# Designs tried in a protein design run: designed miniproteins, single chains, continued (3). Part 24

Each design is a single chain, and the fold is of that chain. pLDDT is the mean over its residues in the fold that is shown.

## One batch from the design tools (miniprotein)

Design m8806
Fold by ESMFold2-Fast:
Structure m8806 (fold): chain A 90 residues (1-90)
Amino acid sequence: MEEIDELRNRVIELLKKLSEVGPEEIQKLADSAIEFIEKTKDPELAVDILEQTIKAIKNYLKEHGITDPEILKLINELEEEVQRLRELLA
C-alpha cells in the first residue's frame, strides 16, 4: 500500500512538471490525468488511464515533431514509474 502510494505521488509530480513545461495540449492531457488519479480509488483503473495518457502524449509529440529534451525526459520518467505501478498491481 505505502509503496503504491509513493509511486502514485511521484507520477502526479511528474505530470505536474509536464503540465508546466509542455505545450497547451500536453498540459490538458497531464491535468486531466492528475484529476482522474486523485479522484479514483481503483489503482488498476488509474494505471490504465496513465498508460493511455502517455500514449496520447507520445503520439502528439511525434505528430507535431516536438523533440524538447525536458519533455522527452519527463515522459520517459513517467513511463518508468507507471511500469513500476503496473508491476506492483500484478
Scores: mean pLDDT 82

Design m8807
Fold by ESMFold2-Fast:
Structure m8807 (fold): chain A 92 residues (1-92)
Amino acid sequence: STEEKFREAGKDLAKVAKKNNITVENGKPKYTSIEDSFKTVSKPVEIDGKKLLLQIIGGDVMVQREGEPAMPPDDYYPGAGKAIYEGMKEEL
């Protein structure tokens, strides 16, 4: 399902976050240092044949389509934010 693909994408995003000293606490990304809080981390993914960029920007998870502005995940697909978070929590 689309939700399963977003969950797997969330796991991949969490691997990049972990390498950049970002964890997940209380359902949100948390930076381990002030310096790391200025980092944007991103992971290119493909979901249902569409190329997307998943990002952590200022403690928020965002989704970007190629050539479009970044948006909250649920604006792209209802339930995507929860699915991404579940994947991130499983990995971190």
Scores: mean pLDDT 77

Design m8808
Fold by ESMFold2-Fast:
Structure m8808 (fold): chain A 80 residues (1-80)
Amino acid sequence: MRRLSQEELALLLILEVAREMQKRGLTSIEDLIRYLEELSQGEVLRILRRLVPHLRLSRSTASRIRRIAIEILKEILKRL
């Protein structure tokens, strides 16, 4: 099995959250950033554990992955 990088995990987190937001009728990158910022560390960890159940992720690692995800989205927004 290929090991996932923290950047790959951040992209998976973005896709999962974007899918959830689309079900709620929210579609902007700004809404996605706000949603990610409002998630508790425990909620981020639960999402990541569902996406990669075989990885033992700590709360600190989950927080770092969320930070990377927000940074990616802000970079995309800056280019639009």
Scores: mean pLDDT 79

Design m8809
Fold by ESMFold2-Fast:
Structure m8809 (fold): chain A 100 residues (1-100)
Amino acid sequence: SKAAEELGKKAEEIAKKEGASEEVARLIGDAVTGLAMAHAYGDEAAARALKARYARELSEASGVPLETVEAHLDRMAAAVAAGDEEAALKEARRLAQLAA
């Protein structure tokens, strides 16, 4: 989905501006893209699997505690499901700030 990829790219750019590493920014962008795609297809199992995978990878790459990353990804997924692009990008920004 082009819309999902565009949202993910915005999230990655925001994360880079907040001082996240290139790896962390890319993971935030990929998480947003994946969650938006899972939502577009109505695939709740894929959304759960993506949250678990990216929470682990983001925690490992950033040093942010797993529970903290999971909470931000849960809010991000909820914002995506609500069609609230601004709220999704806000959670990407907050996660990037914690990782910087």
Scores: mean pLDDT 88

Design m8810
Fold by ESMFold2-Fast:
Structure m8810 (fold): chain A 65 residues (1-65)
Amino acid sequence: MDLKDLPEEEKLEKAKTLLLAALHEHKLSTSASRDQMIAATRELLKKLNQEIEDSILEKAVEEFL
């Protein structure tokens, strides 16, 4: 299922899940910079051949922290 086709609310929840997975994979803490968290999540999305807008990823980081 393509993440880009989901409603904003579902994209945000998926983004939060992928953010947590990316932090775990890259051994980053919640004190890492927003840019590092977003970059790690983009790497994971690339491996999954999926995309989510940067605005949704930024919102996920803000709401997670």
Scores: mean pLDDT 75

Design m8811
Fold by ESMFold2-Fast:
Structure m8811 (fold): chain A 70 residues (1-70)
Amino acid sequence: SRGDAIFERVTALLEGGRDVEAARLLLSSDLSLLTPEQLEAIIALVEASTGLSPRERAALIAALRAAQKA
C-alpha cells in the first residue's frame, strides 16, 4: 500500500542516518495512510535519531502524534 511504501522508505532513511530526508518525507506525506503501529515505530526511531535538532525532532514527533489521533 502507499502507507507501507512510506513506512518502508522512512524507516530505511532513518536507519541509514538520513534523518533530515526522513523528516522531509514525513512532513510532506499523508500520515493518515500510516497505521497507529507504524506511527509508533517511526516516533521511536525519530526519538533515537541523532541527525535532527531538538526543535526539529519535537516538531516531527508532534506531527506524528497528531496523526495518531486522526
Scores: mean pLDDT 85

Design m8812
Fold by ESMFold2-Fast:
Structure m8812 (fold): chain A 84 residues (1-84)
Amino acid sequence: AEEKLKEIEEEYRKMGMSEEQLKERKRVTLESALGILRAAIDFTERQIEELKRKGAPQSRIDELEAELEALKRQAAEIEEELAK
């Protein structure tokens, strides 16, 4: 898997891809990473909702809300890069 990713990058360089084509590939990679972060955000939001329904201690809810905010910040950074 790791060797194949390096091979793909090398192949694109070897094909003489334009700077625009390389930028497009980087954009697709960032979009994939954003998709994973959005899935993690959704999962964490569901966990917070579940804990609130069960009347879990506020300290546990606060911990997950802090994790959710960190995930949202990472997603926002990638979205800002994509919005160029």
Scores: mean pLDDT 77

Design m8813
Fold by ESMFold2-Fast:
Structure m8813 (fold): chain A 59 residues (1-59)
Amino acid sequence: SMEQLKKEIEELRKRYAELEDRLWQLSADPSAPVDELQQTARELNRVREEIEELEKKLK
């Protein structure tokens, strides 16, 4: 179902934007723990990979 795939991609893109904002905020905070920054970056990469895989299925 193409509609279900598009909805999944939209939700992942929203999550990606949230993680980008969080990563930016953590990077701007000199007191932020490095582990939180690294964890957020890893989550961002995972979500990006999921979006790419789902987008391939739309082709």
Scores: mean pLDDT 85

Design m8814
Fold by ESMFold2-Fast:
Structure m8814 (fold): chain A 95 residues (1-95)
Amino acid sequence: SRGLLIGLLEDVLTLIDVEEPEAEELKKLVEELKRKLEAGEVPSKEEVEKLKKLLEEFIEKVKERMKTLPLSEQVALSLEIGIVQTAVKLLEELT
């Protein structure tokens, strides 16, 4: 499951670069947690909670922008949001 979580965090980082390229603090936290997992380290509960909050704020911003997009793009972004939510749940299971 660690390998799966690392892959999901890579997908999350790609989504942030597309949807909110200026979200530098969020991108830095995703990259930092990914690097810790790759090093075999367990992120702290505080790091997980901070990232969770920023990811939840990111999801809300994406959902607002989705309201004006074609249905096909809304479906695609909904699936990508599901990936972000799955990564958060897997991170919580490590602490």
Scores: mean pLDDT 83

Design m8815
Fold by ESMFold2-Fast:
Structure m8815 (fold): chain A 72 residues (1-72)
Amino acid sequence: SIANQKEALERLKKELEEAMKNKDEEKIELIKKRVADMLLELGIISEEEAKELEKAKPEEVLEFIDKVLEEL
């Protein structure tokens, strides 16, 4: 459901914010990948966009998550 998708994405957003605050580079990369994988599985982004998100700055990933949450 859309509600479950929003909850999962909000959880990933919070985890990414915490990892950034803690400067946990390994966790930041893991969460970025999880966001990309989730959005790809939901059909929100393409495979190419998913690869770009994995390489993006974590701040850019947070901005993208906020945009997706506004549209859900």
Scores: mean pLDDT 85

Design m8816
Fold by ESMFold2-Fast:
Structure m8816 (fold): chain A 81 residues (1-81)
Amino acid sequence: SKVKELAEALGIPQYVVDTLKSKDEREQLKYLTLYALGLLHVPLEEVLAVLEKLDPELAAELREVAKGGETAVIRWLLENL
């Protein structure tokens, strides 16, 4: 599962993944990305590098947003959840 791979790579707890089971895969990846950036303070480049392997389209979109900095990425994720 792409969701499980992202969570394991970024150190996201299983209970967080479990709360997202009702959502589609891309929505889960967005929530986990927001959790990693906003709560775990994982470096943006590390998150994007992992995400590129799992969902290259989502990663490319976030990389464009990232030109405005990490705060722009967090704002975009909150607006697109």
Scores: mean pLDDT 88

Design m8817
Fold by ESMFold2-Fast:
Structure m8817 (fold): chain A 82 residues (1-82)
Amino acid sequence: MEKEYIEELEKLKEELKKNEETLTDEDIIEATLKAEVILLAGAVYKSDEVIEKAEELLEYIREIVEKKKSELSKATISLVSP
């Protein structure tokens, strides 16, 4: 069980890395929901490793979102200061 959750998180992270430049908002939402569900499962089963891995994946997803937002902001600023 714990191993299955960790494998699911690793697979999800690998898919996100492989498709980082082509990820849609829906892909990000689905990945976030899966990670949150696994985080809750880890809490219920009191698995620190599953909780840690799920939180790491959620941080990675947040970094992708912030990077996309930052790139959009940079594009706007480049009209003023290239």
Scores: mean pLDDT 74

Design m8818
Fold by ESMFold2-Fast:
Structure m8818 (fold): chain A 61 residues (1-61)
Amino acid sequence: MKEEAIKEVREEIEKKVKAGKHLTPEDFRRLVERLVAAGLSIDEAMRVVTELYIEAKKKYL
């Protein structure tokens, strides 16, 4: 479950970055909430979303 949620969040972030778009505060909040629902702590979820966003920007920008 956690692994699937992280994969889906990564795919959504990569799709958005490939399209030349930024994560809005609302996007960030929704992605964090999805990871928390999957069993991550809020601090862990925030870190994961931030790391995935940095990686996507390095890879596609």
Scores: mean pLDDT 82

Design m8819
Fold by ESMFold2-Fast:
Parts: sequence; C-alpha cells; structure tokens
Structure m8819 (fold): chain A 57 residues (1-57)
Amino acid sequence: TEAEELARRLGERAEQAVRDLIASGIIKADPEEEKKLIETARRVGEHGGRLTAEQRA
C-alpha cells in the first residue's frame, strides 16, 4: 500500500540521517547506543510515513 511504501522510504531516510550524524561526529554514543538510536530512527520514520500516507489518502 501507499502507507507501507512511505513507511519504508521514511524509515530508510531517517536511519540514514542518523548514521550520517554518527559518522560526522555530531552524535557521540557507544556502539550499543548507536544501534538503538538507528533502530529508533527507523521506527519513527516508518510511523511518520504511515501518518503521512493517511493524511494524503
């Protein structure tokens, strides 16, 4: 569905954005915390994508 496509795309973009912030040194965390931050960003992005699809559909 459009909701799942937007969820996937925003989840991927949110994950990449956090990875970029970690790589640039803006976010400094231990490896376990980095993994949790990346996972959380993906989930938040996915949720945002589903909400966006609901508003547009």
Scores: mean pLDDT 78

Design m8820
Fold by ESMFold2-Fast:
Structure m8820 (fold): chain A 100 residues (1-100)
Amino acid sequence: SWDDVRSFVLSMVPTSVHSQVQQVFDQMQNNVNNVPPGNYNQMMQYVWQFVSHVSGLITGYYLDQGVDPSDASRRSRDVGNVVMSQMMDYVNQRQQDMDQ
């Protein structure tokens, strides 16, 4: 469910950015739910925008903590890759369910 995916994403990000992540997740969820069947590229664009926004929040968090820019970028990319994989798996599962 979307609630399970949201809970997973929140578990991967710092607690200080949870409210911002929840807001952009809800926006992405609404956008994806309104995409016509078969428009996979549009769904992926919304997912990519969400992951990019979350990665930016994580980078900003670590920079504010005094982490080097290269380390902050690496940490946000690692989390972003995991979140992207989870989002792709869920979107693909939903696409299969709609094709039944």
Scores: mean pLDDT 83

Design m8821
Fold by ESMFold2-Fast:
Structure m8821 (fold): chain A 86 residues (1-86)
Amino acid sequence: SLLDEFKALVDQLLSLLSPEDQAVVKAEADAVIEAIERKLPETILGMLVIAFIAEMYLQARRLSPEKQAEALKLTDKIKEILDKII
């Protein structure tokens, strides 16, 4: 399912981050997952998705150049999956 693909991409992305940064990103991802599962209004889901993607771009900038490139690539794939779910 698209939700399972989203979860798998998030797990790959988390593996690039420090444990503290993993907790923040995991919380944002879990909020998106809950909104999808609860079928919250698209406006609310959209705001949570924007917050999650913004947090990932901010954290990616603090990674090494190699990890940053991989994190941005994973974030773009996550955006594509979320666009299909919404």
Scores: mean pLDDT 84

Design m8822
Fold by ESMFold2-Fast:
Structure m8822 (fold): chain A 62 residues (1-62)
Amino acid sequence: SEEERQKRIEEHKEELNELDRKAVQAYLDGKLDEAAEYIKKIFELLGEPERGEKVAERVKSL
C-alpha cells in the first residue's frame, strides 16, 4: 500500500538516496546493467521486488 511504501522510504531514506544517486550515475554513464541492479535494490527496500524486476528489465532493454 501507499502507507507501507511511505514507511519504508522513511526507514531506508539514506540507503535509498545512495542507491538512487548510483542508479542515475550508472544510467548517465550508459551502464544500463549496473543501473538496473541498483533499481532492483531500491524496489527490494520498498517491499516491491517484483516491480523492481520489471523496471530493471525495461532499463536493460534501452
Scores: mean pLDDT 83

Design m8823
Fold by ESMFold2-Fast:
Structure m8823 (fold): chain A 117 residues (1-117)
Amino acid sequence: MSEAEKLFQELKDEVERFLEAIEKGDYEAAVTEFLRIRDIAGRLMDALGLPPEVRARFQAVWDATLAEIAASTDPEEKIAALKRGLVEMFRLLAEAVRDKNPQLAKELEEMARKIEE
C-alpha cells in the first residue's frame, strides 16, 4: 500500500468517527476528529504532491471554519460549521486530484456527500 493509500484509509476512518461524534451530540469529540482529519488531509496533500495553490485554498477553508466556530456559542451552529468546512475541503481535494486520480476524487466526493447528510 502506498503512503497516500494508507493516509486515505486513515482519513475515511476519522470521518466515520467524526460522524459518530455528531450523531451522539458530542461537540468536543467532533472538534477532536476535525483536527485529526485536517492533519491527515495535510499529510495526504504532501504524499500526493499537490501544488501550493491547492494547499493555500485548503488552509483558507480551514481558517474560515475555525473562525466561524470561535465566533459561535451554540454547539449546533459549531457542528454545522465543522460539517460545511469539511465538505468544502473534501470537494476542493477531489477537484485537485480528479485528472490524476479519478477514483480518489470520487471517493472524496462520496465522503463530502455523507457529511452533508
Scores: mean pLDDT 85

Design m8824
Fold by ESMFold2-Fast:
Structure m8824 (fold): chain A 55 residues (1-55)
Amino acid sequence: GKLDVSFVDDKYVVKAKSEAVLGNLKDAKEKKLKAGEVLVDSANPEILEGEAKLL
């Protein structure tokens, strides 16, 4: 998948342009996002490190 990552109002916003899998380095878990889904979290900067994968 492909992600849009932005920083808005002191929060990290990740929006999936297509189906994607995010690696979470803190929890050692993969997070799945569908196209159009949004993840907002100021505490998960590791998402910005490119832990996204193609499904």
Scores: mean pLDDT 52

Design m8825
Fold by ESMFold2-Fast:
Structure m8825 (fold): chain A 78 residues (1-78)
Amino acid sequence: MTDEEKLNREITRAFIEIRLEAVKLNVPEDEYLRILQKFQEEAEKILKDYQAGKITLDEAIKRLNELRDKYIEEIKKL
């Protein structure tokens, strides 16, 4: 598995974790889809920074985990 494939797998995992928390808390689909869209836009920026050589894989994964935690907390506040 390439480092880019590993990062994409972690992005997919984070997306699934945010969605599952929203479903667990019975958040309306329209509301959690909006949050998932924001997550995807920010995750794409992390991926682009990694592809441009601006950050390491470890830094990208760290930022991704912080982003996941941020949006899970936003889901919990709904």
Scores: mean pLDDT 86

Design m8826
Fold by ESMFold2-Fast:
Structure m8826 (fold): chain A 89 residues (1-89)
Amino acid sequence: ADISKADPEFVEKLVELAKKAVAAAKAGDTEAAIKAIEELTEEGLKAKTPEERLVTLITLAMVELAATVLGDKETLEKAAEAAARVEEA
């Protein structure tokens, strides 16, 4: 995958939303983490290239990994559901 074929503004937005979700989960704010995942999913569903779809799946996988390490099952389940939605789109 060549990330240079993804819009840099699209990539930056998804990375910032993933960071927001991870930060919220680390703070124990599951509601804010889920909200950030929902925003990441909506932006990710706007992917116009395979590279943008891959960036979306990678950012969701990072949130899943963080939620797993933190033991936040609700954030993990929401991120996994979001990844499935992106793969089906």
Scores: mean pLDDT 84

Design m8827
Fold by ESMFold2-Fast:
Structure m8827 (fold): chain A 72 residues (1-72)
Amino acid sequence: GAAEELRERNLRDIALARERLAELQKEHPDVKITLEVIDDSTLKVTITKDGETTVLTGDPRSTTLQALDLVL
């Protein structure tokens, strides 16, 4: 059903977020990136860059894109 399709999409988005953020952390070892999965549709990403800490919370896609924008 539609609820199952949405959950499967969210789980895939979370898996992709983990992969992209892990690669970003590997490419930028001077930046500290921490990812926490709050639920099937919500991520919390903490980024420390140049001594400044930013906390992002939201859906897996938007949160991952914001993290990329902060580090790149």
Scores: mean pLDDT 82

Design m8828
Fold by ESMFold2-Fast:
Structure m8828 (fold): chain A 95 residues (1-95)
Amino acid sequence: SLDDLLAALQAESGRVYPVVRRLSEEDRQRLQELLAEMQQALLTESDEKVRETVNKIAEEIGELILRSTGDEEAAEAARRWVELLLQVVLRGRRE
C-alpha cells in the first residue's frame, strides 16, 4: 500500500541521513547532483524510461557511499531508499 511504502521510505531515510553526514563535501555535492538528475527523470520521463534511469542512479549512489564510507549496509540502504522513492512516485502516477 502507499502507506506501507511511505513508512518504509521514512525508515530508510533515517538510515541514510547519518551516512550522508559521513561523506566529504565533494561526495555530498555529487550525491546532490545524482538526486537532482533523479528528480528531473521522475518529472519528465515515461514509466519504462524512469525505471531504467533511477535504477542506474541507485547503483551510482550505492557505489558513491560504499567508496566514501566502506559501509556496505549503508550503500544498500541508500539503494533501497531510491527504489522506494521510485515506487511511491510511480504509484502516484497511477492514482
Scores: mean pLDDT 81

Design m8829
Fold by ESMFold2-Fast:
Structure m8829 (fold): chain A 95 residues (1-95)
Amino acid sequence: ADEAIELVKKYIEEFKKLAEKYPHVRPIAEGGIKAFEERLKEMEKLKAEGDAHPENRDEYEKKIQELAKKAETGYKNMKRIIDRAIKEYEQKLKE
């Protein structure tokens, strides 16, 4: 749970840095940040529920892992789009 939550926090931090460094990708990066923050809030709520109800911790852990996998899929898809946009921008600057 903690590792999955920390990974999603790292995605948020990475996208914040991309939004600061590359204004051209800011709208998509900010969209990703919002989506990750909503997912992170759900994961943290599930962790708190698991801590309050240790008898059901495995079920909450499973739900957290499923949310983390969805976040990773979204991260990979959005990162590919952002990386492409950055590359196209850098190629235009070289001309």
Scores: mean pLDDT 82

Design m8830
Fold by ESMFold2-Fast:
Structure m8830 (fold): chain A 93 residues (1-93)
Amino acid sequence: SEAAIQAQFEAIREALELQEELARNGKAPSPEEVARLRAAGATLQALYNTDPEKTTQFWIDYAKEVLKKNNQWTPEVQKQMEEALAEEKKLAA
């Protein structure tokens, strides 16, 4: 279902946010956190293989948010991400 897929993307987003928090704070991940990050990576790969367009859009949206926070979102980066999404749509068609 769409709700189940959305929940998987939300879990991946939470794992990515955890990875950023750990890196920012210089903290080593716990075994539980390592397992969560690995599980999220496997889920992301499975989602990409199932729906590359939606998965690429999720990644672009997340990257845009992170880059904007770091004042690194530029017209050049936006164009590259739009071109990557357009290419995925062509390959999926």
Scores: mean pLDDT 77

Design m8831
Fold by ESMFold2-Fast:
Structure m8831 (fold): chain A 88 residues (1-88)
Amino acid sequence: GLEQQQREDVILVSAQTQKGIKDANKAVTGTAEEQKAAAEKLRSIYDRGLDVAARSSPSLQKVALQTADDAYGAYKRAQAAADAQLAS
């Protein structure tokens, strides 16, 4: 049902966020291109997290918004690292 789909969507975006954060942390010692790619993935995860939150029940919305916030914070850190390396 719709509630099951909402829970599956939250679980999926949470897993994607965790992987995106791990990938970005690994990319910090890599090339500027790898750091930029990791940041772009986190930005897309953030956008998906907001979409999931917008269509979720109130209880799931809080979890989805927290997941989106986590992705956005990681995106901002990864983007700053990529920009700093590219400016060098």
Scores: mean pLDDT 84

Design m8832
Fold by ESMFold2-Fast:
Structure m8832 (fold): chain A 82 residues (1-82)
Amino acid sequence: MSPDEKAAQLGLKAAENSVELLERATEMGNLESAEKFYEALRQQVDAVNSVAATLSPEKAAEFKAEADRLLKRGEEALERAR
């Protein structure tokens, strides 16, 4: 696995953590914390997509699809809490 592929994988794990923290914050009714975790998620998704763009088109598409799924999950959790 290349260093860039490892960086993209670590970025996805960070994004997953942000989604889990976001979902927990929404369950607790803490919208301020939820919005902060959502901003972190957005930045992490952007970082993953930037690194993934250095990989093959096939791998870039795979990482983008995963990042997009995590972003949508976070968006839906935040919307349901509002």
Scores: mean pLDDT 85

Design m8833
Fold by ESMFold2-Fast:
Structure m8833 (fold): chain A 74 residues (1-74)
Amino acid sequence: MTLSEEEIEAFEALSPAGLRTYAQILMAELAREHNGDVEAAEAEFRRIMSQLDLSPEQRAILEEVLAAERERLA
């Protein structure tokens, strides 16, 4: 999936709390779309995130969400 310029701008403008909430929702949706295949969901999540120019702080938040969802869904 390719993010639009508007989606990129909105994502980059999110507060740390907003980014965490959005990432949790996105990861849950991707896991559902992949029939609970967390590995496939994580791969697609990382592919989407590769389109963003994220700060180290924002990337750390996304890694924390991925780790937590990976444990929760395993």
Scores: mean pLDDT 73

Design m8834
Fold by ESMFold2-Fast:
Structure m8834 (fold): chain A 94 residues (1-94)
Amino acid sequence: YIDELEKLILGVLLTHERVHGFDPEFLAKLQELSKILEELAKLASEEERKKILEWVRKKAQEMIAAIRAGDLAKAKALLDELIEEVRRKLEEAK
């Protein structure tokens, strides 16, 4: 499960690096996302974990599409929105 989440995050990072080059701010935000997703996964049931994985995969694909389209502003906005949504879900799960 965690390996699948890490692969999704890595896919976004590598796509961003390929199109826009290395961005330490974008890397830092992806690392933050990875950390809060791991914490959310610890509080989630097996069924909830499957729903989280599907949701994150969908969001990762949206970010990858924006990156490939050259819309870095949209990709960063989608990442910020995803971080906010995960933080909100983590607070609800407590």
Scores: mean pLDDT 78

Design m8835
Fold by ESMFold2-Fast:
Structure m8835 (fold): chain A 65 residues (1-65)
Amino acid sequence: SDALVEKIMEITGLSREEAEEVVRAAEEGRADEVLLRYYLQGKLTPEQAKEVAELLREAGLLEPP
């Protein structure tokens, strides 16, 4: 949803396009791959990646830990 994309942008500072990629990847079961890639590029801190993962779990796009 747009609200989910906007929350990801607020947490991370990613662009809308990057946040939309995270949501699409989560829908495809690849959220960990995309979050790791952004982390390795220096675009995410570990804390931001954790908060995004929690947000994706709340949205039903990631399995519970």
Scores: mean pLDDT 82

Design m8836
Fold by ESMFold2-Fast:
Structure m8836 (fold): chain A 69 residues (1-69)
Amino acid sequence: MEEAVQRVADALRGAPPTAQNHGARAAIAASEGNFEEAERHLEKAIAEGLPPEVAEALRRVIEEIKREV
C-alpha cells in the first residue's frame, strides 16, 4: 500500500507543480484513512491540470487502500 503511494508520487512528476502537490496529498490522505480528504485533493489536482491517466492511477490507488480497511 505505501509502495503504491510512492509510485503515484513518481507519476505526478510530469504534471504541473500545483497539480502534483494536490495529487500527492490525495495519496497521502488515503494512506491515513482520510478518504474524503483524498477525494477532495484529487478533484483539486484534476482542476489544476492533472493528466487523466495520472488521475485514473490515483483513483486506483485510493480504491486499493479502501479495500484494506
Scores: mean pLDDT 73

Design m8837
Fold by ESMFold2-Fast:
Structure m8837 (fold): chain A 72 residues (1-72)
Amino acid sequence: MLSPRERTRVMLDRFLGLLDDPNTSDETLEQHRRGVASLLREVGLDDLAQQLLNAKTREELRTVVLQGREAV
């Protein structure tokens, strides 16, 4: 079983891969955004979770995900 921090890191890496794939649907990105935001809150990164939920572009999402990777 992965720790909450390790699980968050794995999901951030997965989300980066989806963001880099232009064929990823907006629905898939929204599902991953919500899931990753929940994991960030679980590990005490509430500000990053809020930034992720407020991001409007793939570039903004990617920036926040990279910040999450460094913070976890």
Scores: mean pLDDT 83

Design m8838
Fold by ESMFold2-Fast:
Structure m8838 (fold): chain A 94 residues (1-94)
Amino acid sequence: MSQQELADAVKEELAKVPQDASAQEIADAVVAFLKEKFPELEVVDVKYYETEDRILISILLRDKKTGEELVVLIEVLRDAEGKVSRVNVAVLPA
């Protein structure tokens, strides 16, 4: 599995989450998705931060076969009405 394939899968899953979801609800949904669809990856740590216009989520993953660590970075931007305006997902080596 490529980092881009993982990023695209997470972004597609985020499109199913309610627009008014909290950082915790988004993080929980993504963790559940990763455990179900990518059982080869261990969720090591989850951190999130929420402001009035932005949610930032960092999920540290470890490949169970190689021991390689990856970080999934999620940024959700909300407009003045509280609706999701943009979702950015990046997967990087940790």
Scores: mean pLDDT 81

Design m8839
Fold by ESMFold2-Fast:
Structure m8839 (fold): chain A 100 residues (1-100)
Amino acid sequence: SSLLDELLAEARRIADEIIALLEKVDPELAKRFRELVDRLFAAARAGDVATFEAVLGEIGRLLREAIARIKDPELRERLVELAERFQAVAIQILGLLARQ
């Protein structure tokens, strides 16, 4: 669907910004986040709601851990903003998947 493709593209853009920020603080955490995002997008394309929800939960936990580890307040605030935007788009994707 065109709307799903647009939301996935926006989620990828936000994810790339999160990855770039995480690479500055913890490259292994950035790699884990990228792997989870790839699994999230695969679940979305497959229409697998259960896997999408499970992976989104793992992403939320990882981002909360990352935020707690960042000492620089500007980087922390930026990661919080990006995490909130990512979650908002992911919830919209979940809503579309649940209606299919």
Scores: mean pLDDT 90

Design m8840
Fold by ESMFold2-Fast:
Structure m8840 (fold): chain A 86 residues (1-86)
Amino acid sequence: SEEDIEAAVRGLNAATEALRKAMEYVEKGDLDKAVQAVRDILAAIPDPEAARFAAGWVIGILKTIPEYRELAERIDAAADEVLAAM
């Protein structure tokens, strides 16, 4: 539906911001803060469907990059906790 497309677009926008913030902390060598930044951005999304799309996009993109395997696994676990609490 159009509503589902709008949720997907909102999720993609949030995923873009989450990746940007995570990479800022990765560049500083702080994986804990990178994971926390993604948690904070996902938790701030008011609609659970957009949050699910955002989590899926972030995890999916990072899993394609071998250098980010540990980051992807930690974000996957953190996203599961955030989404379960919504």
Scores: mean pLDDT 84

